# Ledger of designs, part 9: designed miniproteins, single chains, continued (4)

Each design is a single chain, and the fold is of that chain. pLDDT is the mean over its residues in the fold that is shown.

## One batch from the design tools (miniprotein)

Design m12285
Fold by ESMFold2-Fast:
Structure m12285 (fold): chain A 58 residues (1-58)
Amino acid sequence: SAAAEAGAAAAGASRSAAATIAHELRKSGFPLSPEEVHALGVEDPARLAALIEAAARA
């Protein structure tokens, strides 16, 4: 989704955005740290977008 892609891009650009996304992912059962989410946003934003979509469906 466009929202998941935007979230993944924001997490790669900002540690603050990565922390917010990590918190939402952890609430949905994906126990990623803010640092892991930021790294995914930089290195593999498509994978992070897929995780955000999976969390939204949980």
Scores: mean pLDDT 84

Design m12286
Fold by ESMFold2-Fast:
Structure m12286 (fold): chain A 77 residues (1-77)
Amino acid sequence: MLTLEQIRAAVDALEAAYKAVGKPLPEELQQLRDAIDAGDEEKVREILKKLSPETRLILAGAAGAQEEVDRLLAELR
């Protein structure tokens, strides 16, 4: 499971990457960032459960959480 700090760092990295290509952060990740900034851990957990498998994989990869990436790839098979 990703820590709140890892999730925040991953979202910040993804926002920077999307900005570099001239695109806004996807709405799911934008909502996640807003919940993190508000300190609403319950909302963060709800959003994480509702994320598409593809978005969860991208988030885990951006967080550098190789074990979570491997777990999510197994779930997508």
Scores: mean pLDDT 73

Design m12287
Fold by ESMFold2-Fast:
Structure m12287 (fold): chain A 71 residues (1-71)
Amino acid sequence: MDYVETLLAAAEEVLGKEAEFVTPEQRERGRELARQTLEGARRLGVSREDLLAAMKKTAEAGRKKLEELRK
């Protein structure tokens, strides 16, 4: 059982509602970036709670950028 996979599943659940309004391509890119971020943090020994908090912050920043682009 993979630590990174568990956190990825939690992050996708948190973003689930918003994913309905983004393109499949945008969702896939977001998932890949999240996976790489989690893998890097795992190597640095960051806790899963800290990782999840960072993921939520990144998701909120991404949402704001999408809103700015839509204007």
Scores: mean pLDDT 64

Design m12288
Fold by ESMFold2-Fast:
Structure m12288 (fold): chain A 81 residues (1-81)
Amino acid sequence: LEEKIKVLEKNIEELREAEKEAERLLEEARERVEAARDAPPEERRRALLALIAAELLHATLPSLREMYEEKLEKLKKEKEE
């Protein structure tokens, strides 16, 4: 139980760092789409896919972190028995 708690705490910390990285990737992807405004269709498609991927990652990471935080709280309550 203790080891599972420590693993979840570390995963939550890593997810917080990943969220910050995802914010940077999202900003970069937005700039890439703007730069590709007049680019050939293939280049614009690639830029758009990168933006969609970055937006999805940015949107989903907080929810994943919240799920880990909920699991951590549940394990802490089980430990209190």
Scores: mean pLDDT 81

Design m12289
Fold by ESMFold2-Fast:
Structure m12289 (fold): chain A 96 residues (1-96)
Amino acid sequence: SAEEEALRLLREALRLAREAVRLLMQALKEKDKAKVQALVAEAERLLARADELLARARALIATIPEPSEELRRLLLEAEIEIGIARIMLGVLRLIL
């Protein structure tokens, strides 16, 4: 179903966003500039993929008349986690 597909996409987007946050947290503690740049580059790649999945999930959700509470919760969680990762990425770009 469209709902099952949207849930699958959101779970993957959330997983990627959480991994990006983990890498960015490591970058904030890292003293080696080259290693910081590598962690940031990997986090950017994960976030780009999370954005693609989130966009696809939103397109599917737009076709669902009454989205489930689980679907609405996962959408919000994915949007928040991606938002946190983007803020962290912005801060790291300023100090690099």
Scores: mean pLDDT 91

Design m12290
Fold by ESMFold2-Fast:
Structure m12290 (fold): chain A 103 residues (1-103)
Amino acid sequence: MKVTVHVAAVGRDTSPEAAERLRQAAVDALKEAGYEVKSTRVLRRPGRTTVIVTAEGEATKEDLERIAQRLMEAGADRVVVTAIKDGKVIARVAYENGRRLPE
């Protein structure tokens, strides 16, 4: 089933090195799960780095959990992984400060 996956990772470390680690971790996690990365955006602001990656593929909730955990391990303070099919959110996984958030 073809699904669009949106990954948003936020970290308080605004160094170029931390931003690149989050970007690379998101891309690697998506590729390892069999997704095709379509776009990557990094926004650095005082006190906050945001990495947004869009990918396409077949999605399982297990894959979304692994992607989110990989990004938390890479130094993200907050991660949201959203699977979208036909314009509708079909699955979402979120972590904040090392804790999984309710759906």
Scores: mean pLDDT 80

Design m12291
Fold by ESMFold2-Fast:
Structure m12291 (fold): chain A 72 residues (1-72)
Amino acid sequence: SREEIERELQLLGQLLSLARLVKEEPEKVDEVIERSGESKELLEKLAKELSKWSDEEIEELERRRRELERQL
């Protein structure tokens, strides 16, 4: 459904934003996590895992996001 696609797009967008931040601007990660209002422990754990992701893995998520956007 449209709602399912929109929710997946929101989650992919958030994940991609964090992944890019961790790889491109690691010095800003702590500030962004604190401002998010979400669990600091959970976000720090996610950021650490995302720092290990390859550019190819991030690009695959970006391709998935683009495919879902085309279905709306």
Scores: mean pLDDT 78

Design m12292
Fold by ESMFold2-Fast:
Structure m12292 (fold): chain A 80 residues (1-80)
Amino acid sequence: SPLEVLEKLLEIVKEIYEETGDEVFEILAKKLEELIELMKTLSEDEQKKLTNEALDEILELMKEKNAPEEYIKKVEELKK
């Protein structure tokens, strides 16, 4: 489900913060937690759209911030 994908994305973002100490990933984790709560009030179609947008935006930011390759691959797998 879209919510399960966002929960996995949140877990990955939290792991990146634990490894790198980059505060950007702490901020992203908080924003993802807020998005997950909002998503519970939306239709499945809206959830799918917002989940796909979040995956794309976070993947781009992870690449720009040189996040460890193992986490980039995990997020790319969530898009399949």
Scores: mean pLDDT 85

Design m12293
Fold by ESMFold2-Fast:
Structure m12293 (fold): chain A 55 residues (1-55)
Amino acid sequence: GVLLDVAMHDLGLSREQLLEIARRLREGVPAAEVGREFGISARQARGILEAIELD
């Protein structure tokens, strides 16, 4: 959806990377840890999960 496409463009991440971020957050991995692994902030990692859930 539109929110996911915006996140891909703004962060330079693939759809597969965004889905992996959301999956890890749903598994209980801290947003700060996921953010560090993908080179994004904890806030951006949480925003990706929200964008996927809204799309």
Scores: mean pLDDT 79

Design m12294
Fold by ESMFold2-Fast:
Structure m12294 (fold): chain A 103 residues (1-103)
Amino acid sequence: NPVALFYARQAAYYARKAIEALKNGDVETAIKYLEQALKWAQKALEATTSPEARKHLQEAIDNLKKAIEYAKSGDVEKALEYAEKALQHLQRAVEILEKDPAN
């Protein structure tokens, strides 16, 4: 599914930007990028029928939500931890969708 793959790639892109912002102490910018990553991950989940990709996208969404909560509370260390976990799941979803273009 090229649409689901595009959305998953956008989610991973914004998750990487959020991680860079968190490492630089720019929490406000990081929250905006995490919220963008969440929107794209949700669109990817809605667009795919692949059970394996859906599992990793759901895990990414759950970790992005936790990253946003911790970033908003000022816990940059935990925000970074959950953002990195989300990125790992997004990268796995991208890999699955690249190997199965029909789903």
Scores: mean pLDDT 92

Design m12295
Fold by ESMFold2-Fast:
Structure m12295 (fold): chain A 95 residues (1-95)
Amino acid sequence: MAIQQLQEAKRLAEEAIRYAEKGDLDEAIKLLNEALGQAGVANMLQPNPHTQKAIDYLEKAIEYAKKGDLDGAIKYAKEAIRHLDLAIKDLQQQQ
């Protein structure tokens, strides 16, 4: 089951947005990398198109954060969270 890993990825991504909004880019990048790790484990356990989209958006959020583009980082982190929610819903409907 990958739901627990997806829920943890969502929590970490939401925390990353809070740190980014406060201007703590280093902590935001750390949390986004942890979220990416959890989403990757979830996708290995139960592949899902929304989990893959969340991974893609988390990678974009990290790229923009590393460039100092906090608005871009927050935007892509929010898109990742949306796809994590859709992946959780998909997997709950399959159980």
Scores: mean pLDDT 89

Design m12296
Fold by ESMFold2-Fast:
Structure m12296 (fold): chain A 68 residues (1-68)
Amino acid sequence: SSQEQQLQQGKGDLHRQAADTLQQTLQEIRNDTSLTPEQKEQKKQEALRRVQRELDRGLAELEKQYEL
């Protein structure tokens, strides 16, 4: 169905946005000369959790749009 196609496209878009956001954030952390290696690892883990939460929220909101 067109709704199923739109849902799959929307999911793909959200995953791509999440990947792009994560890549940018990880690059910024890697390049931050003010952070220790331990602080960089902590910030990386925080970024992963944040991006995953944002992705999960976006997916849940998208799925609600296709409720019967």
Scores: mean pLDDT 86

Design m12297
Fold by ESMFold2-Fast:
Structure m12297 (fold): chain A 120 residues (1-120)
Amino acid sequence: SEIDKLIDEALQTVEEGRKRALELVREGKPVEEIQNVISETLKKVIELFRKIAELLGEISPELQKLFDEIVKTAKELQDKLIEAHLAGKSREEIEALVQEGLDKIMELVKKAADVARSKA
């Protein structure tokens, strides 16, 4: 279905963004570049889920709550990334923080996908 195509694109977008963000950390790129990749990935994922909601006819309260949790988790990751940078944390510590945060975002996106599929 068209909804399944958009869900698959959202999941792929998060995985590609995760891979790119981790590559930037490993290459020692500025925190600003890492934050930009995370922000761009989230904007695309939220846009894809908005398209899914339009096809479903409405945004359910459950789906809206998951969107809010994704946005909140991303903001927490960005705040922690800035704090780690200012504290002079190691590359390994920054990589672990980015990986943990993006893995949590991926799990929330998977939950949003399950909710969307159940209503299709």
Scores: mean pLDDT 83

Design m12298
Fold by ESMFold2-Fast:
Structure m12298 (fold): chain A 85 residues (1-85)
Amino acid sequence: NEKIEQAVEAIKNGKFEEALNILGKPYEVIKWFLKNVLGYSQEEIDSIPGFYLHREFYKLQKYLQSLPDEELKKLLEEAYEYGLK
């Protein structure tokens, strides 16, 4: 999938916002990662004000940058499918 490959390149180059735009629905994608990658509960996610989402966003950026390419690609494929809903 060309979009997933482009999103991986964006993350590798520190362009996380660009990667989210490629995947679509950036807030929904961020919430998906908080739940499925960082282990947040749905209640915790729903309780996070928009202002605090920026801080969680920065933590997620650092985490994704630390992943092997194959693992990152798999997570982005799952997030992309979620974003299509």
Scores: mean pLDDT 73

Design m12299
Fold by ESMFold2-Fast:
Structure m12299 (fold): chain A 93 residues (1-93)
Amino acid sequence: KDDLGNIAAGSALDTLGKLVAKAAGLPERGGISRAVLSSVLSTEEIEELYKRAYEAGKKAKSPVEAYQAGVKVGEEFFEEHKDEILERIKRLK
């Protein structure tokens, strides 16, 4: 359902934001993770991550399962794009 999809999408964005913030040497919390994502990723990349996590979350049977699906999607996205993300982070310092 929409609630579970949105939980997974939010979880994926939070997870990726924390991984990017950590790689940048920034605190892994609140608005910092969100701001770092919008600085490092394009709108299209963020939309792809959201869609991917949302579809995974819709298949979950609980909020916890949806959250875990989002974490996995965020981690997989970071590993798939790690070199590009790290190069973009260097330009923000």
Scores: mean pLDDT 78

Design m12300
Fold by ESMFold2-Fast:
Structure m12300 (fold): chain A 60 residues (1-60)
Amino acid sequence: SLEELDQKISELMQRYFELLEERKANRDNPAKYAEIDKEIAEILKEISKLNKERAELLEQ
């Protein structure tokens, strides 16, 4: 449902903001920065996927 998708997107956005803070705290550690950056990229991909699913439901 749209409500379930909106909830999942909200939860992923919250995790995204947490990871941004963690990445900022690790600016002087390239290895940790890179791992956090990968996690951020995966979350953004999932948000994009859910937004696409949401848009498809609205077109039906």
Scores: mean pLDDT 86

Design m12301
Fold by ESMFold2-Fast:
Structure m12301 (fold): chain A 88 residues (1-88)
Amino acid sequence: DAARRAEAAAKAAEYKAELDAMSAAGKPVDAETRRLMAEYLAYAYLALGVITEEEAREIIENPTAEVVRRVMEKVEEKARALAEALEA
């Protein structure tokens, strides 16, 4: 899985560079920018091991605010469960 994480990190860096260039150019947040943001988040979180490959694919295939929200809700549930386990 190291190769997949390295590839995800490289993709995240590419999308981050595009988003930074758009921001520097004063480009308004439109559908294209939001799609790139969703793809950046999917690859970044996949590279960090925060989400699964399946969850990343869900965002990439349907880069909408609703899909990103659903995946992030699952991440929050995992974080909460871990916090509760560490506290117990």
Scores: mean pLDDT 75

Design m12302
Fold by ESMFold2-Fast:
Structure m12302 (fold): chain A 79 residues (1-79)
Amino acid sequence: SELDELRAEIRRIQEEIARLVEEYERTGDPAVARELIEKLRRLGELLLEYLRLQGASEEFLAAVRAKLEAELAAAEERA
């Protein structure tokens, strides 16, 4: 099902994020930090899709998206 495929993709990207966090803690490489932020952005989009499929309102989804975009932009400026 679409929901099962989405859950599998969320799990895969969470595993990638965990690996990148470990690498960043070891190296402090800004390139790794940038890749981590890109993966976090993708995870956010997948989670919003998951919430939409669970019946979240359009208003709630828009608010969550706006907050996510603001936090990721701030993280990119600091990387």
Scores: mean pLDDT 85

Design m12303
Fold by ESMFold2-Fast:
Structure m12303 (fold): chain A 100 residues (1-100)
Amino acid sequence: SREEELEIMREMHRRIGEIIGEAVAKSTDQHAAARLLELAGRLQELFDAAERGEISAEEALDGMRRLIAEARARETDPLTLATLDRIDEVVAEARERLRA
């Protein structure tokens, strides 16, 4: 149901926010932290579009994974790379739950 899809999406969004928040708080590289916050804003836009029904939950998750992959391709900071891998895993788990 749409209610179950939105619950999965909200839990995913909450977990991503916690992961990015922790990474930013622990960061010694202000530029890496700024890139994570910019990515967080772009992921938020996809989440909001899915909540409004402008795109499907699947389209939002696929878009998020694309943005994370693009960020990962441009990143050299090991802590930020580990953070990107963690949030990609959270998005992948949410996508699998939508299929169950």
Scores: mean pLDDT 89

Design m12304
Fold by ESMFold2-Fast:
Structure m12304 (fold): chain A 85 residues (1-85)
Amino acid sequence: SLLDKAELAVRSTSIYLVSLGYSEEEVRKKAREILERVKAGELSEDDVGRMVRLGSSSFFSSPPSLEQYKLAQKITQEIVEEFKS
């Protein structure tokens, strides 16, 4: 479903923003906004698909560190769980 794809988009966007040096608070806010906008019908499948592609290796000048991946995974898990509750 579009909502299931949105969870992948949150993961991809979170690692991308963390790799660019965005704060944990800013990344959490963006993750919530993505899920809320998908639920409200404000984001198309094409919009969500573009966000999923941000997690692709081709969008990184160098691979994100293990620490950056762990932070993004933590943020994604916590925000998705908050949204499903």
Scores: mean pLDDT 79

Design m12305
Fold by ESMFold2-Fast:
Structure m12305 (fold): chain A 88 residues (1-88)
Amino acid sequence: SALDEFLDAAAAFSAPDVPQEELEAERPAARAALRASGVPEELLRRAAEAAREVLALRDATSPEERARLEEARRELLALVAEIAKRYE
């Protein structure tokens, strides 16, 4: 689901060193919080896609890939800001 894709991307981006067992134990509460927030699944999916692209390009050294990384970072920040502004 879009919620699970978002949570997977968020964990990889912000908590890569947290044990999988601990992340799975917290997942039902995290899913409930996201559902309660009223954030549309489409925005969560777009944020997850942008976060995955940032993760994929984080070690990029070519100018073209670095330009894509910067674009993906801007898109991710804009989506996170929109979610925070509208659904806080």
Scores: mean pLDDT 74

Design m12306
Fold by ESMFold2-Fast:
Structure m12306 (fold): chain A 72 residues (1-72)
Amino acid sequence: SSLIKRLEQLLNQEEKSLEDLQKHIKELKEQVDQNPDDVRTQTLLLLHEIAKKSTEFVIERLKRKIEELKKQ
């Protein structure tokens, strides 16, 4: 199905975005540990953690939709 293939492409893109977010979060956590008074880095870390949760939600929804379509 062309729809399934398109959703699998979107899933792959979102999974790559999640890997990049996880890498940046790790780097930001190390920066916060070195400079705990840096409010800017703390805020950026919080925003990346929110973005990670949003991306995880999108991935789960895409996986569920692909599975539903494969069962039809």
Scores: mean pLDDT 89

Design m12307
Fold by ESMFold2-Fast:
Structure m12307 (fold): chain A 79 residues (1-79)
Amino acid sequence: HMTKEDFIEYIRELAELAGVDPETIERIIELVKSDDPEAQKEAQELIDKINDLVMEKAKKEGVTLSELLERHRARRAAA
């Protein structure tokens, strides 16, 4: 039920939480948008690394990934 746009926004949220630079986030999004299987594989590898960074952040802060995402979304909505 997720659109491609919803998935891209989710990946952007994870990368922002991981502290990834905006330029790198845009590169990852371009890889996700690509129909090239090699680009899709590179995107998945980067997404896996970002997920690991976000999970480590959640662990250090003593919260769940869902809580980190909720707080991030609240901050974006308030900006």
Scores: mean pLDDT 79

Design m12308
Fold by ESMFold2-Fast:
Structure m12308 (fold): chain A 66 residues (1-66)
Amino acid sequence: SGFTDISGKLTQAFNNKESPEKLAALAAQLGAPQAYVDALLAAKTDLEIALVISDIILDQLRKQRK
């Protein structure tokens, strides 16, 4: 399911105000690279979480433009 699963589920979980730990676990389950999972766990503000999620989504978009 790739991009639709990652972008849709992470965006929904973020908008539902899920904890950074739950967001990191969800990102890992959806196949995000470990660096992004670690970045979510290290994030201290909602803005930092949003920026990491945006980076995950953009990375997936770039990989689809082959």
Scores: mean pLDDT 79

Design m12309
Fold by ESMFold2-Fast:
Structure m12309 (fold): chain A 88 residues (1-88)
Amino acid sequence: SAARLEAEREARKAALAAEIAALQANQASVSEAEKREFAARVLRESLLLAGLPEEVAREAQERVLAAETDEELEAIVERLRPAVEAKR
């Protein structure tokens, strides 16, 4: 079962990388609401893949979706950066 979980984890990493590449290629045609929703999903999945608890990942996603300015988004990222880096 451990091998299955690792395979799923690698598949999710590949899927996220593909979604990020697709967004970069089509950023001019994607709405700001879709960009924010995508960013919130990518952040949540990235935190989970880094081994952070589901509660932390969910809270981060909710904060990104609730943010109304780029300054609020930067504050969220700065708060989470030490937690992600601590999982070295």
Scores: mean pLDDT 70

Design m12310
Fold by ESMFold2-Fast:
Structure m12310 (fold): chain A 61 residues (1-61)
Amino acid sequence: MSPEQKAAEETAKWASKGPVSREQIVEKAVEFGEREGLSREKGERIGEDVYDALSHGVDFR
């Protein structure tokens, strides 16, 4: 997997284990991204993308 994919999957897996805010998901994505050698800006984008994917069910309510 690419560094971006690893950060995104770890963030989604972490967020799926419990109720978390968008800010917590974004910050966690930054942490996972930095572990994989990504910039904070890339981590923030990954976190926003993960949040959007996980919140899809909320938009249907």
Scores: mean pLDDT 76

Design m12311
Fold by ESMFold2-Fast:
Structure m12311 (fold): chain A 64 residues (1-64)
Amino acid sequence: SAASEAARAAVEAAERELGPAGGGAASWGTMKSLAQNGSTAEAARAGGEEGRRRAAAGHTYPSM
């Protein structure tokens, strides 16, 4: 669905912005696993929530 695709795109954008900051990599790994198991909507929703929370923290260039 468009909403699911938007959530997935938001998560990808947040991951690119946040990079490997904190649990970003771990969250991405879990989300990827769920998506590959056919739970794309569930993974996108969970990842979207996590990514949105981190993006809201104002991370523009999160470099370690």
Scores: mean pLDDT 56

Design m12312
Fold by ESMFold2-Fast:
Structure m12312 (fold): chain A 73 residues (1-73)
Amino acid sequence: GMDEFEEAKRELEEFSELYKQLRQDPKAPATSITGAALRAMGAAIQLFLIGKKIGLEEEAIEVARSNGFDMSK
């Protein structure tokens, strides 16, 4: 429902922010940066699947895009 959608949106934002923080750290290993990006992508996919189920797929796509994931490609 809407609470699961909002939770997935929060997770995407948190993983996306972690990726941005690691990207700004010159000592961060490439594997850590890649790991954060993959986690953010997984959260974006979950957000899309939940959004599609509850009729908010357009909103899910836009939230994912605003966090660096173009689900239309």
Scores: mean pLDDT 78

Design m12313
Fold by ESMFold2-Fast:
Structure m12313 (fold): chain A 71 residues (1-71)
Amino acid sequence: ASIEAAVRALLDVPPEQVYEAARNIIKAGGKEAIEPLVKALPDLPPEMQEPVRRALIEVGGEAAIEALKKA
């Protein structure tokens, strides 16, 4: 699926672009992107986890905050 493919593509992104890539996934997928990104967080390299979490909080809104609390 497009969202799962986009989350996998984060691993191919340079670390300095991870935040922007995560924001773009959230913008394109909306609420449907929140759960896959939150689920992927523990499996991402440590240097990518903070930029992705920041994008979720800043762009994903209340749905992202709730999903992060349950993870």
Scores: mean pLDDT 77

Design m12314
Fold by ESMFold2-Fast:
Structure m12314 (fold): chain A 67 residues (1-67)
Amino acid sequence: MSEEEVKELALEAARLAREGRDREAMLKAIELGRVASKEQVEKAAKEAAKELNDESLGEAIITLSQL
């Protein structure tokens, strides 16, 4: 999976979480963890959090991706 695709999955998970769609956000974060390395997930989640101006979403995505 490309770096851009990994970032897009992280952004989608963050947007779903922000909208209160917690189950869908969790499923997207788990998918991200299955298709990308831990390093790629951490980088993408951090970049998504910066883009949405919410660092807590990045930490949540990293945690959920490890499930």
Scores: mean pLDDT 78

Design m12315
Fold by ESMFold2-Fast:
Structure m12315 (fold): chain A 82 residues (1-82)
Amino acid sequence: MEERLKESLEIAREIGREFAEALDKAEEFGRELAEEILKEKPIVTEEEIEEVRKKLIEEGVPVEAIMTVQTILRERLREAKA
């Protein structure tokens, strides 16, 4: 096999690793954001959770981080109602 093909395969593996690391970092950032929101208000309403989502979209926060925030806030809301 030519060196060029080996190089392309190595680049593909590297992109896969970088993508996985970026996803993990976005999720961690989302957890930190949710924790900060919960410091101000231990339990948020469903309306407030939707407002937070809209604000994070406007601020350009990655979708993966926003999804993590939504999940954590909804879990806390469910625990409060249980």
Scores: mean pLDDT 76

Design m12316
Fold by ESMFold2-Fast:
Structure m12316 (fold): chain A 90 residues (1-90)
Amino acid sequence: THTIRQELESQIPVFVQSLLRSKMPLDQLKILIDNSIEFYERISSQLALDYLQALITELEKQLEANPENEALKKLRDYLQEKRDEIMEKV
């Protein structure tokens, strides 16, 4: 059976690339991510963690290609903070 984590890992790269191409301000990206986390957390804290981990993994790959991008670094740090907050609930 295809796990939710595997599904997220397959879809998140495309989603992150689309967000980066949109040139959306960092504050708007944080709002979208917060809404997504809230949605997943209503289903399961573990699902929210899986979503955040997939985002962090893809964002770190993007940072490897663009190591001096401050917006991506700030977004990564924000996602890590959100993951840690949810980990306290699990």
Scores: mean pLDDT 73

Design m12317
Fold by ESMFold2-Fast:
Structure m12317 (fold): chain A 64 residues (1-64)
Amino acid sequence: GALEAAGAAAAARLEANARYNVLANGGTSASVTYALDGSGVRFTATLDGETYSFVVPGSALPGL
C-alpha cells in the first residue's frame, strides 16, 4: 500500500544518509529497515553495530 511504499522510500533515504555519516566517522556499515506500526512506520537503523529505533507518522514520511 501507499504507507508501505513511503516507508520503503524513506528507509532508503535514511540509509543513504546514515552510510555517508558512518563513512565520515571511520565506520563501514549502515542499514535501515522499516516495519508498519499502527501509528505510522517504525524504522530500525543499525550503524556500524549500534542499533536505533524510532516511529514516524505516515504524514512525515515524504519529508525524510
Scores: mean pLDDT 79

Design m12318
Fold by ESMFold2-Fast:
Structure m12318 (fold): chain A 78 residues (1-78)
Amino acid sequence: MGELAREIAKEYGFSEAEVKAMEALAENFNLSEEEIRELVENIKLAKENAKTNPELAKEHIKKYEELLEKKGSEWVEK
């Protein structure tokens, strides 16, 4: 799964450090392909909108934070 997260992050133009971070997150939270794509897309949109539309960037940050919080919660409930 980490390899898939790495490839998706590269497709979105992430830096090498960000790609490694996405790989670690996908492995630690056991993210599916859809969840990895959602996470990477929201991070990319947040970065692209940070200067031109900071309120929209903040909404995208909130979405990926909610995804990670949900996955962490699922691990505790099992």
Scores: mean pLDDT 74

Design m12319
Fold by ESMFold2-Fast:
Structure m12319 (fold): chain A 70 residues (1-70)
Amino acid sequence: NIPEELWEQLREKYLTPLVEAIAAGDEAQVERLKKEIREEMLEANASPEASDTFVLSLYMEASIEAADRA
């Protein structure tokens, strides 16, 4: 189980960088950020499934915010 505090810390750290990368159309940076998030979750002993779910959730949130900024 992933602590709620870890999810919030990762959102605080990565949401804005993801929004900026998506808004800039920087696909390479988006993929790198997704990989970094997944790696940090795995280092915190999260399951691969939980890590993938969180990456998808944060990417969707960032995509909505980036669209609103365009």
Scores: mean pLDDT 81

